# Designs tried in a protein design run: designed miniproteins, single chains, continued (3). Part 25

Each design is a single chain, and the fold is of that chain. pLDDT is the mean over its residues in the fold that is shown.

## One batch from the design tools (miniprotein)

Design m8843
Fold by ESMFold2-Fast:
Structure m8843 (fold): chain A 75 residues (1-75)
Amino acid sequence: KEELAREVAEISLALAEEAAKRAVAEGRISEEEAEELIAKAREQAEEVVRYLVETKSEEEIEALLEEARAYAAKA
């Protein structure tokens, strides 16, 4: 269960990192702002894992993982 929740958090973090890098490349935010956003996303990743493990069933986490993977495929 925690392993599935961690995969969801890892995919979400990877998407956040890519979005931040793209925003810098497009001139929408500074490199410093991107680093801050990524740092906050990393800190929140552990809280997301705990939240999912405590509040969601394994089947619900698997559904979220499928959604995260589908979203990553579009990014």
Scores: mean pLDDT 76

Design m8844
Fold by ESMFold2-Fast:
Structure m8844 (fold): chain A 86 residues (1-86)
Amino acid sequence: ERAVQLAAKGTPEAVEPLIEILLDPSAPPKERAQAAFGLGALGHPEAIEPLVKLLRDPSAEPEVQYAAEQALANLGRTDLIPEARA
């Protein structure tokens, strides 16, 4: 819920707390996925690097990786989403 509330504010101040939730391995996967969607909705370029880092992390949960891909697409950076196959 914390990630959803931060995303709902739609302010630049929400970006850093959302990145913290996104990259926190102790946070529930659902909350991390919500943080990724929130970052995509806010459209702030500061979110790009953390989202790419998460997609390159093989230990990240599938729902979190999916949310990060959608966030990068919303940010217009589909070029940074890894292809499933060459």
Scores: mean pLDDT 75

Design m8845
Fold by ESMFold2-Fast:
Structure m8845 (fold): chain A 58 residues (1-58)
Amino acid sequence: KPKYIEVKLTDDLKEVYNLDTGERKFYKKNADGSWEEIDPEEAIRYLKQLEEEKKKLS
């Protein structure tokens, strides 16, 4: 049976890691509180956008 670990990256973004296969999936939280799987590239893009927003505040 696959074992999964969930890592919260932001308030509305998480990573689910399959410990048996090494597969990583990213999920984004919708306005209704549900989680939707997104592409890893989309997750990286979102994180990069958040970093740029923080950078502008300095």
Scores: mean pLDDT 76

Design m8846
Fold by ESMFold2-Fast:
Structure m8846 (fold): chain A 73 residues (1-73)
Amino acid sequence: GVRKFSGNLEVDVATIRTAVANGASEEELSRIYWYISLSYPKENAVLLRVALYEALGEDLATATKMARMSYSR
């Protein structure tokens, strides 16, 4: 499971993709989403959230929209 992010975008994107590929639970996915918000500035957090949503099966346009909406609330 994901315990913390390294602060390296490439490493942390790979960690997210591996967690999803291994069948991460809804609780683990929620923790990943929370860690993105804590570990990264807004622009980089959007990139990680896009990677998470794409790994979960969303297309790029939908993933990007969902990732951006997370900062308006």
Scores: mean pLDDT 73

Design m8847
Fold by ESMFold2-Fast:
Order: sequence, then structure tokens, then C-alpha cells
Structure m8847 (fold): chain A 97 residues (1-97)
Amino acid sequence: DIDKKKKEALKKLLEAIENLVAELVKMQNEGEDEENIEKVKKAVLLVAEAAHNIDDVEKALKNLEKALEYLKELPETEDVKKAIKNIQEAIEILKEI
């Protein structure tokens, strides 16, 4: 069921946004490098755009792959690792559509 798979992918993307927002708050409170903060912000926007355009599977996948490129350049904190996992799981679900 395509609609069920889209809902499962959307849930994973919302979890990824929660992980990235938690990381962003922590980074700003700890005075993290602005370049790293900007990478998290770009990843959040790309994941949010993918969630908003979930019906455009090709566009959603392209945005999620770009989000992963930004996140892989960051130090592997717990929230970044969780976000990457949630995004990768959403990509796998969307590829089945």
C-alpha cells in the first residue's frame, strides 16, 4: 500500500527533524562552529521539504540524499546518528514505491 509506505516514511522524517532540532539547540547553547550549525539548518530544511513533497518521491529522495551529505560532514553526536538512521530508513521505504 503506497499510502501506508508514505505515512511510514513521513513518520521517520518527522523523527529526523526532532533529532536535528535537538542537535541545533545543543550546538547553539554550546557555542559550536557556525559552519556546523549551518549544515544542521540546511539538513532540517531539506528533510522538511522532502516531508512536504512526499508525493513527489523522486524529489523527496533527492532532498534526503543531500541532507545526508551535510550530516555526514558533522561530528557523530547521538542526535546526528539518530537523524541519519531515520533519514536512511525513510529513503529505503520510499525506494519501495
Scores: mean pLDDT 89

Design m8848
Fold by ESMFold2-Fast:
Structure m8848 (fold): chain A 66 residues (1-66)
Amino acid sequence: DELIREADLLFQEGVAYLNSGNVEEAREYFARAVQLYREAGDLERAAQVEQEFQELLAEYEKRKKA
């Protein structure tokens, strides 16, 4: 499914933005990825991406403190 592939790319770009400190852009890309997964009917992946995003934010904060 092309929608799922696009969502995967948006998620990867969101991770890249977060790793470069661009939290605002990361949030936008993750939100778009979740929306595309839901549109594709892949509710499991949508939920997984939301959970992964929260975990990545927590790890980002730890790295900033280190």
Scores: mean pLDDT 81

Design m8849
Fold by ESMFold2-Fast:
Structure m8849 (fold): chain A 74 residues (1-74)
Amino acid sequence: SARLEAWVAENKPKAEAASTREEQLKLKIELGEKLLEVARELLARQPELAEEVEAAIARIEEEIARLEEELAKL
C-alpha cells in the first residue's frame, strides 16, 4: 500500500505535465502496469490478502484495457 501510494504521488507531476490526450493515456497505462506489478508482488508476500489483492489486480487489468481502447480510437 505505502509503496503504491509513494509511486503514484511521485508520478503525479509527470501526469499533470502531459500535454496531449495520447500522452495522458500512455502515462495512465504505464501507471496501471506499475500498479499491477506491485500488486502481484504483494500477493506473493502476503497470501492472507489474496482475495483483496486479486480483486485489485482485476480492476487494474480492466482499467488498462479501457485505456488501451481509448488510445486505439485516437
Scores: mean pLDDT 78

Design m8850
Fold by ESMFold2-Fast:
Structure m8850 (fold): chain A 113 residues (1-113)
Amino acid sequence: GPLDAARAAMRAEVEAFVDGAYEDIKNELEKILKEKRTYREEVLSPDQARIEAELEVEGIDKKTGKKMKFRIRVRGTASVNADGTATVDLEVEVELEIDGKRYRARGRQTRTL
């Protein structure tokens, strides 16, 4: 049904963000020291679901030789609308720590299916 389609789309987008971030950070690192992934999906009702995904990577930066910590968090919600369409909302938060400095970025995207 519409929720299953929205959940599939939400999973694909969350996975694309997390895997893309992992590929990008892996290419910047000479060595990975620590890696942690978490993923949680929950169906809240017949018309609503959510995902929370997080990737944390610690390593040595190729360019500087400094220790680097990278985090990406993706929160998704899928909702079925009264007209039978579905809406997927994603919030993405990225944090990078290198040489005692923290860099943060946040984005949000919404799609209707």
Scores: mean pLDDT 88

Design m8851
Fold by ESMFold2-Fast:
Structure m8851 (fold): chain A 65 residues (1-65)
Amino acid sequence: MRSSQRTRNNIMQSSDNIRRNQSQEDFDSSGQRMIQTMQSVGNQNPSMRDGMDQAMSYIQTLSQS
């Protein structure tokens, strides 16, 4: 199996890149920010695509609340 340590490190780096990208935005649209965040994660970690789908479901549920 692939090294879990390398995968963990890549996830951490992706998180930092997402934070940096969000900092440059001036929009108040949480929806747009979430979409861009998920696209960035998907581009860096295609295997996280399944997690992105779950995150979208949670966001929609919370928005309806």
Scores: mean pLDDT 59

Design m8852
Fold by ESMFold2-Fast:
Structure m8852 (fold): chain A 97 residues (1-97)
Amino acid sequence: SLAEEIARAIEDAVLNTPSDSEKVKELFKELDEAVKNKDEEKIVKITDQLLALGGLSSIADYLNSKGAKVTVEELEEVLRRGGVKALAEFIAKKLSE
């Protein structure tokens, strides 16, 4: 389908171009503020953008840099079971601990 072709093109671009490291870094700052303000809708939106740009490994690295002990496999399981909203709730909990 056209959607699958677009998704493939995005995956290939992410693998073969330098990461938008500055944009990802700014999104993590916005995530910290959204968690502090308990803005659930904003946390979900930022999580979706982070997942699209840096993937689960980027999110895991960030959480571990903040003292949360998480693995990519744990984040993948949360995402599979409850989607982006469940992942956002998990991230908010880890950043609030």
Scores: mean pLDDT 77

Design m8853
Fold by ESMFold2-Fast:
Structure m8853 (fold): chain A 80 residues (1-80)
Amino acid sequence: DLKEKIRKYAESKGFTITDEAIEMIVRAAEGDEEKALEILDRAIEIAREKGRKTIEGRDVLEALLDEEIQLLVEAVKKAI
């Protein structure tokens, strides 16, 4: 279960994660475990930077925005 893996990974890093944040990561990753953990790692960085011990949906949204910007940059490089 990808949701359980996400929860355990966050706990292994000393963070709690909300059910909302887990659902957002699973949906964005489309069931891909590697992508889910990449999004989670970025969300952990954002939560840490903001001084929180809980990963919230807002941290996942910010992580996804960062990833989408990077994907756009890579797409532009391929088009040139």
Scores: mean pLDDT 78

Design m8854
Fold by ESMFold2-Fast:
Structure m8854 (fold): chain A 64 residues (1-64)
Amino acid sequence: PSADEIVEELRRRYGERVSVDQVLEVMLEMGLPEEDALRVAVELKILEGEFASVEQVKALLNRL
């Protein structure tokens, strides 16, 4: 899946603000490799804590 597809699904389910657990769940459900999904989730948690904007998620996905 593309970063745009993951971000669109996050917005559809949760809006502009998402928890790290929600991001990890959607990434894995949409078929992002487990290693990549965990990397994004860990980096989000370090930078933002338990919640992040979908813009921040998109930026991290584009760095993969």
Scores: mean pLDDT 85

Design m8855
Fold by ESMFold2-Fast:
Structure m8855 (fold): chain A 87 residues (1-87)
Amino acid sequence: SIPEEFLEWLKNMEEKTEKAIKEIRENPSEEKMKKVLEEMEEVLKEMEEFYEEARKRNSVGPLHEVLLKKAKEAYKRISEAIEEVKK
């Protein structure tokens, strides 16, 4: 079972990703694009560290896998949207 707070985090991450992509496509700004990419990179790093901490305790579960996967997907989608508008 995934705790309610993490289910809300996953929902918020998806909504933030969709909003960021929309803003990138409609009103591209080099500064804003760099900032959102750096923010997503930090989120990805935090989820990687959370996964690694669980691995060291032999306690990796669905929560760790799902959070890391969502962070990777968000980063990829935002990065792809930025590359698309630069062309």
Scores: mean pLDDT 83

Design m8856
Fold by ESMFold2-Fast:
Structure m8856 (fold): chain A 86 residues (1-86)
Amino acid sequence: MSAKTYLQNAVDALKNGNFDLAEENIQKLILADLALNGQALTPEQYDQLVSIIKELAQYYLDQGDTTSAERFSPGLPLTLRLIKSN
């Protein structure tokens, strides 16, 4: 349940241009999801999460904040994979 709440809060924050709040909720969501071995969300919600992470990671990388970008993923390779050239 908490993971779903964090996802919705992140969506709302992103919609309002509040990337700091969106990041906080995504961090909490990832930790909650890891505690459930990647089973906290539905497949559709994971697709939404991937989309949000991609947008947030690119935003923070464009700002030069690699530390914040890394918090969206346990590893840099995943972040780079989400932020493909396009």
Scores: mean pLDDT 68

Design m8857
Fold by ESMFold2-Fast:
Structure m8857 (fold): chain A 86 residues (1-86)
Amino acid sequence: SDAIRELERLREQVKRAKSIEEAYEIALKAVSLALNTLPDSKIPEVIGLTLRLIGGFLDAKSLEEAKKAALEVIDELIELLKEEEK
């Protein structure tokens, strides 16, 4: 619950990011939070999402494309945490 609340807060920060670097830093914080919160059985899924994030940022030609990549990964991390909730 607290982790989902923090991911939602980071999601809103991505929407307000003023640079590709800021969006990337926020998305990395979301990945770190998920890795510290999710069980080991979900590590492969988080690794897959992290690779998608890196690819999305390497391919991003605009701030809006970078934000889209970050938001898609954070939304998937929120889904994974909701699946683990009681």
Scores: mean pLDDT 84

Design m8858
Fold by ESMFold2-Fast:
Parts: C-alpha cells; sequence; structure tokens
Structure m8858 (fold): chain A 115 residues (1-115)
C-alpha cells in the first residue's frame, strides 16, 4: 500500500542515519519499491541515495536539498529525505549539521506516524 511504502522509506532512512542496521535499512528500501508504484518524489529520493552509494556526496546533498524545497512541510516522504541528508552530511564530515537534520527527521516522523 502507499502508506506502508512511505513508512518503509522513512524507517529505512532513519535506520541508516542512526547507523543502527544498514543491512535492514537496505532491505526496507527494496521492500518499499515493491509495495506500490514510485512517485516522482520517491524516484528522486532513490536517485539521490544511489549518488550517495556511489560516493557522489555533494551531488546527493544537492538533490536532497532540491527535493526538500519541492515537498510540503507535512509531506510523508520529508522525514526520509531529512534522514538521508543527515547521512550525506555525516559522510562529508559535517557532523553538527548531520545531527540537526536527524533530529528534524525524528521529530517529523513522530508527528506524522508516531500516533
Amino acid sequence: SEEEKQKLFVKASLLEAKGEDLVEARKLFREATLLAPLTEEEKELLEAWKLKEEGRFEEAEAKYLELLKQLPPDHPLRPAVLAELSVVLGLLGRLEEAEEKLKEAEKLYEELFGN
């Protein structure tokens, strides 16, 4: 379903950003792509994620930032984008910015999905 797909993208991104379980995070990303057709925003999220996996961190950051500008404040994909941006910022050594984006992602996840 669409809601299950959205929740899996967010859960995968938060696991990756927290460094808790990268194998599970990658599994959840794959499962999300199978639950429902990808939106254009979800395709952009995956494109940015692939850039990061290729070590193209500055390009990945630019795409995540562009995606955040396109998404409404309450969009269900927003926590996933913020969490993945946190990952990229961490890989670039920008640890304070990475922590801020992860906190934003976790807070927004709780607001959108927490109850």
Scores: mean pLDDT 83

Design m8859
Fold by ESMFold2-Fast:
Structure m8859 (fold): chain A 92 residues (1-92)
Amino acid sequence: MELVEKALESLERQIRLNRRAAEEYRRRGDEESARRFEEAVRKAEELKRLVEERGEELYREFSETVAREVAEELRRIGEETEEELRRRRELE
């Protein structure tokens, strides 16, 4: 889930840059531009929350599914190997 972490880092950087832009435009008296950057910050924060919430859910679902499939495959390989060893011993 490194992609989720990188996405969050990117969003945090965008939020920080847009917040600085909003403050700078407000200092210059350009309230309209400041408001647009503030709105961009809110949208980015909302997206960040969504990625945090769904990213964890997706990670849990993928981790659980993959772990189950890997465990089942390893179990089958183990059973096949044990059966082959048993058969080889009987045929000796």
Scores: mean pLDDT 68

Design m8860
Fold by ESMFold2-Fast:
Structure m8860 (fold): chain A 85 residues (1-85)
Amino acid sequence: MKKEAIELLEEAKRLAEENLSPEDAEAVNELIDLAIEAIENEDYETAILHVSGALELARKAGDERTAELLEKALELIKELLFEES
């Protein structure tokens, strides 16, 4: 699940770069990078915060495909958090 969550986040970064303005893609991808770093540090609560922020920005920008990948990653990260609890 950790590897799958990171793979979904990497794909979301790629779609954001394709679908969003450079400014919006930079903002979304900054949050995704912070989320990946948090996952690598097993800080899943911080990862959830950053993915949720990226999801809100993607939805606001109208990128439903990037938002869908971020939602899937968010669900996997929540499962990781509950497995550690």
Scores: mean pLDDT 84

Design m8861
Fold by ESMFold2-Fast:
Structure m8861 (fold): chain A 76 residues (1-76)
Amino acid sequence: KIKELIERLEKDPNNKDTWNELGKIQALNPSQEIDDFILGLLKKDPNNLLGWDFLGRYSLDPEVQEEAQKKSSELS
């Protein structure tokens, strides 16, 4: 379930496997709740490259996707 992945990400925000699994779910079953959650994490840790990469690939909001792609490029 999405909620279990969100809880894992809150405990370990650098776990690449959790980010990849969430990305697969978002690509197949897009959810605004996931976008809002990831944006909340990035407000606490604005240098989290994995979070910006996720939004750049999977965000439902084109403006958020563009900002995330820019941030991901700056942090890489």
Scores: mean pLDDT 79

Design m8862
Fold by ESMFold2-Fast:
Structure m8862 (fold): chain A 98 residues (1-98)
Amino acid sequence: EEERKRLIEEIEEALTRLISLTLTRAVLLAIKKEKERLGKLSEEEREEIERELERLDEEIEEVIERLRELLLELLGEELESDAEVEDAALRLVVKSKE
């Protein structure tokens, strides 16, 4: 059905965005921690990084909620944990390309 294909395509787009956001967040957090360890993190850089991390956390939460909604529509069952949502989305996208 065309509806199933649409949901899978939307899941793929949302999952791609989630991967991009989580990678960006992980890199930024690693930079912050390393600069703190070396005593080279300025107050201005700290505030800028913390603001960016907060923005990324909000966007990640929105994308996970969107994936949860799409997976509920596709599977008929709500997934509770973020990890279950991410795993289910990835498995569905991979299977759609086989």
Scores: mean pLDDT 83

Design m8863
Fold by ESMFold2-Fast:
Structure m8863 (fold): chain A 55 residues (1-55)
Amino acid sequence: SMAERIEQAVAQLREAKKAGTLSDKLHALREEFGPEFTQQVMDAILAEEKARLAG
């Protein structure tokens, strides 16, 4: 499903962040799946971050 694809991409971006290759991974996602999909993945990460900060 698309939700599973987004969840997988979120996990990949988290690993890329730890490795210092986040920008390269974002570029690759944008090229493979397009800017709309990449934006959805980024929005999912942002939503999780905001939820953590909100308590």
Scores: mean pLDDT 81

Design m8864
Fold by ESMFold2-Fast:
Structure m8864 (fold): chain A 108 residues (1-108)
Amino acid sequence: LEQILRALVEGMERLARTEVGREMYRVVKEAAERALEATKGTPEQAAREALRAILEAMDRVAELGEKGRDSPEVRELTRRAIALLAGAAIGVIGELVDHELAARKAAA
């Protein structure tokens, strides 16, 4: 989980070349830092909190992209940022699936 969040932040940092890119990076970094604090709890709860933080960051990145939607550069930046956030969300969902499968095996 921590590795997924760190990879997301590093990917977003590579996009921080413009003012809008820096704002998107800040939003994602703050969300990831909050999610990382939650990883000190149970693994399932940490994964659920991380998924929530990623989805909230995706919403805010979309809002920033909408503000600059008339710019082809901002549209491309928004697409790349959303793709990174979606990839991180898929990774976190994988962690949740692993926890569910382990719980079912323990109950059998």
Scores: mean pLDDT 78

Design m8865
Fold by ESMFold2-Fast:
Structure m8865 (fold): chain A 83 residues (1-83)
Amino acid sequence: SPKMQEALEEIKRVLEELAEKSTPEHAELARGAALGLEEAAKKGVEQMYQMAKMAAKYLVEETGTEEAREAAERIVRAAEEAL
C-alpha cells in the first residue's frame, strides 16, 4: 500500500540518519536493521511493524545511545501509523 511504502521510506531515512551519527560498528547495525525492515515490508504491514519493534529493541540494547533511543521511537511510531 502507499501508506506502508511511505512509512518504510521514513524508517529507512531515520535509520540512515542514525548511521551517519554513529560509530562504524553501530552504523552497520542501523543499516542492517533498515535491510531487515525492507524485507519484512515485502511480507506486509504487520510484519514490518513486528520487525520495527524488534529492530528498535536491538539497536537500543546494543548501542545504549540517546540517538538510538530517539530513532527507535520514531521507527516504531512510523510502522504503527501504517497499520
Scores: mean pLDDT 87

Design m8866
Fold by ESMFold2-Fast:
Structure m8866 (fold): chain A 77 residues (1-77)
Amino acid sequence: KVDEVMEKIVELFLSGEIPPDARLTPEEIAKLLGVDRSTVEEALDRLAELGYVRKEIVDGKVYYSAGPRLIEGRRLL
């Protein structure tokens, strides 16, 4: 199920629905996908390790944005 959520997160960023410079919280991604926050957080951790998303900390709050692999993926599509 985590692998399925990882795929949906990648699709969300690749679709162009979210700007590449947008910062999303795990809660916002969970709402957009209709998935539990804990599952989204696990998927985001794996995607960050793979370079698909960037983990950013702003004012002590955690955000995620498109990583290098997603930017390259958009150019291929």
Scores: mean pLDDT 74

Design m8867
Fold by ESMFold2-Fast:
Structure m8867 (fold): chain A 67 residues (1-67)
Amino acid sequence: VDPEAVAKAVIEHIRYLAEEGADDELITSTVNTVVNHLKQQGASDEDVERVRKAAIEEAEKLGLKVK
């Protein structure tokens, strides 16, 4: 797993969803799905938190909350 490449892809996907009118619930579900997938692929806790933090920061910049 390449956490930097995954973080970049997640950020781009979150931007796309926000442009399509996604709400906090959809963005939260998306972030949780990505985090769970990384854990299933054997990503370290540090790599998972790095991706999660990047996703949350991008969502917040777009006016969305991850719950």
Scores: mean pLDDT 81

Design m8868
Fold by ESMFold2-Fast:
Structure m8868 (fold): chain A 74 residues (1-74)
Amino acid sequence: MQAEEAREKALEYIEKGREAVEKGDVKEAWKYIQQASDYVLQLRALGDHASADELLRRLGEVVRRAVEEAERKR
């Protein structure tokens, strides 16, 4: 996989995760978070650390919101 493709896929799944959290679908959000995380790790393995760090920051935002949503359902 090329770094550009991994970056695009990570962004796609980060966006889908954010949308799932907004809909209250915590299960779907966690699936997308996992997929985005896999692509961020691949991007780091390919040597694009700067893009991986930026994507990890965005992914962390989605993770934070998913945790808050899960706690509200308790």
Scores: mean pLDDT 82

Design m8869
Fold by ESMFold2-Fast:
Structure m8869 (fold): chain A 62 residues (1-62)
Amino acid sequence: ASPVVQAVARAELPRTEALLARLRAGEISGAEAAKQLGMPPVSREEAEAVLERRLARGRAVL
C-alpha cells in the first residue's frame, strides 16, 4: 500500500483497537461506538463486526 495509506492505518489502528476493547469490556454501547465511527446507531454486535473488519483491513495494509 502507499505510504499515505500505511500512515493512516498506523494512526487509526490503536484507536480502533481501543474502541473494540472498550466495547467488548462493556464500557461503551454499540451506539456510542457507532458515534465514534461516524455511523448511525447500531447494536453492539454490529459495531464489533465493523471494528473487526476495520482492524483486518488496517493490518492487511501494513
Scores: mean pLDDT 77

Design m8870
Fold by ESMFold2-Fast:
Structure m8870 (fold): chain A 96 residues (1-96)
Amino acid sequence: SKEEELLKRLKESIDYFADLLVKDPNNGAAVAGGALLVIGEVEQYRLEFPDKEETVKEISKVVTEMFKKMLASKPEDIKKIAEEAKKKIESIVKKS
């Protein structure tokens, strides 16, 4: 389904961002670009499913908390934070 495709893209953007933070956290431009890719996938989900406002709001909250945790964490914890965020997003989508 289109929802499964968008969920897959969002998960892939999260993995890309996490990998980027682990490899080069001091490259501010690349890190900002990676974060914008994740935000862009959430906005694409909102545009494709305008009737799922609460679902998108919950996804946005998970993504925001993921960013906050990643910025406060050690490099070795970043991938774990990404995996937990992806699982929460998947649960939100399946429940909607």
Scores: mean pLDDT 86

Design m8871
Fold by ESMFold2-Fast:
Structure m8871 (fold): chain A 72 residues (1-72)
Amino acid sequence: SNMDILQQVLDANSEEGQKRAAQAQQEADALVAANPTKESVIKATALQIQTIGDFMDSVIAEANAIKAELEK
């Protein structure tokens, strides 16, 4: 199916994705633990959202590159 390429790219990048997510979670937890305020929670959440977004953008770019090669 058309999802096989995306799944393969996700699988190939799974370790990097897990590492980035774990690091963002640790940084988020540290921000809230150091100063448990609404502002810290907002910053922690934004960091996690940005990390996921950046990772997914890179995965989509790789999948699109493979798709473009197949469309020649």
Scores: mean pLDDT 86

Design m8872
Fold by ESMFold2-Fast:
Structure m8872 (fold): chain A 69 residues (1-69)
Amino acid sequence: SSILEKLQKLLTRHVIETGSNLLSQEEAKEIIEQLPLSEEVKKKLLEKIDERESVTGGELVNWLEELLK
């Protein structure tokens, strides 16, 4: 999926810039807003992020893969 490839590129940039695969709630939301997602998928991802203090890049990939099935 081109969306998953874009997510992986954004997560790679985050790791290069911060030295970590851990994202704050704000950082995770900024990444999701950059993805060409439907409003329904975006809303579900933002709701999952809001339930967490922080998210790993791997968790974001897994959540997006499940929602795109």
Scores: mean pLDDT 85

Design m8873
Fold by ESMFold2-Fast:
Structure m8873 (fold): chain A 87 residues (1-87)
Amino acid sequence: EVEEYLKKMVEEAKATKEDLLNILKASRDYALELGDKEDAEILEKALEEAEKAKTVEEAAKILLEAIKKLKNEKTREEALNSVKSLA
């Protein structure tokens, strides 16, 4: 569902690479505020990979894979809500 939504936003040029990087940054900061170092590390690594991505589609794939790896439900919900707030 979220994967299809994000793909559509990217294809319609409603999501930029900067939007995706901002979601990763906000989600990482949220995880750090919760004291969830493991999810913060997952998001920081995804942010570094997304910054190096050559296309917005590749950055979106990195974001989605990071969200799937998140272990803290609150951090995951925050990231999913940020994706749904695109457009």
Scores: mean pLDDT 81

Design m8874
Fold by ESMFold2-Fast:
Order: C-alpha cells, then sequence, then structure tokens
Structure m8874 (fold): chain A 82 residues (1-82)
C-alpha cells in the first residue's frame, strides 16, 4: 500500500528537480515555474502508478527499497550533517 505514496513522493522530487533544470536551460519565465511543476508532477505520478501496477511484487519490493535508500542517502549527503 505504501508503495503508491513512495512513488508519488519520488515523482514530486523528480518534478521539482526537472522544473528547476527546465527553467534554467529553456530560460522560461518564472510565471511558468508553478504550472510546469504541476504538470510534471501529475505526469510522473500517473506514470509511476502505471509502473507500480505492472511491476511484479518481487520487483516492487526491490524498487521500493532502492528508492528509499536513494532518497535518504541523497538528502543526508545534501545536508552533510556530519
Amino acid sequence: MELEKLVEERAEEIAREETEILMEKLKLPEELREPLFEGLLAGYKYFGRQVLEKVPKSTEEVAEEALKLAKKVFEEELEKKK
């Protein structure tokens, strides 16, 4: 059950990062930041759910563990709370 939440959280992070990248690379006006983020978020959430639905349970467990680890490690490194 929590896999759907995990996928949604991952989608939010990806959408956030991609929004920043697109804003800089494409020189988009700041007014487009919010609608772009919302669009990307909706798209990634939908795509993530599609993947979750079609993924075998063994792969789901591995993917969930990998995503949790990557998110935690990434945040810890970014914060550098030594």
Scores: mean pLDDT 66

Design m8875
Fold by ESMFold2-Fast:
Structure m8875 (fold): chain A 70 residues (1-70)
Amino acid sequence: SQAERTALQQFIAGLDARIAEVDARIAELRKQLERDPQNRALRLELQFLEGHRALLQGMRAWLQRRLAAL
């Protein structure tokens, strides 16, 4: 239905915004690590955010498949 399509598109747009926020933080952390490559806390935070980004991308892909099946 059009209502279901609109809802899925809105969820995808929300995820895109969240992914953009995570990407911005990852870029900031990578810049900080260029100045302090041995900083364990920053490396751990980067690894966590990269994992979180992968989960968000998986959710986005699932929603896109649902949208394509309408």
Scores: mean pLDDT 90

Design m8876
Fold by ESMFold2-Fast:
Structure m8876 (fold): chain A 73 residues (1-73)
Amino acid sequence: AFEEALALVNSGEMSVTEAAEKYGLSREQRRELRRKAVLSPEQRAVAEEIAETLNKIGDSIEEHLKTGKEPKV
């Protein structure tokens, strides 16, 4: 059950939620699936957070207007 669900998630054939539902996994087993899956949502979330943070920092730096109000030429 869990092993099969993990294999399907790792192959990208199913999401963690779909695999958990198909095999009737408990909440704790679903949590283990997310942690053990090579597609780790944690790693993806970190990458997304980094991208969002960098984008917001970039916007903040531009908004800081290091050259005042007429940055041209």
Scores: mean pLDDT 65

Design m8877
Fold by ESMFold2-Fast:
Formats: C-alpha cells, sequence, structure tokens
Structure m8877 (fold): chain A 100 residues (1-100)
C-alpha cells in the first residue's frame, strides 16, 4: 500500500542518517539513536496527510543538516541529510499530484 511505501521510506531515511552519523561521529550517532522514535503512519491516513508527514520530516532533516554542517562540522552527514530532505519533498509532491 502507499501507506506502507511512505513508512518504509521514512524508516530507510532514519536508518541511513543514523549509519552516516555513526561513521562520521560515533558519539553523536549514539545520542541521535537514543532520541529516535518508531515511524507511525495511520492505516487510514489520506494521501494529503501522508504528504504532510513527508514534508514535516523533510523540514526536520533540513534543520538537522544545518546543525550538522554549522554546529558539529560533519559535512558528509549534513550532505546526506539535505539529500534525504529533497527525496522526501519529491515524494510528497508526487503523492499530491496523484491525489489531484
Amino acid sequence: SINDEVKELLEKAQKEILEALKKEDPELGERYESKLRPVKIPEDASIEELALALRIEAQEFRELADELKNKYKLPKAAELAYKIAEELERKAEELLRMAA
């Protein structure tokens, strides 16, 4: 289902950023892992609600990327976080086009 696809995309994003953080800064990676929450997508979520969830996560990844770049000086993890944010935004736009 599309809900499962969105859930898998968000879980993949969390896994990829965590792996990148642990490689570039293991201590920061462990702190990030301790704050991770399970991805929850309602079974009855509309396409518009799924797109909103993707956009919220994209914004959070952009904010993380800015912090990784400017505060922690982790360019590789920051680059990945920006890339993930763009991918999530693109998926949100795709879903909204399908709903139209």
Scores: mean pLDDT 86

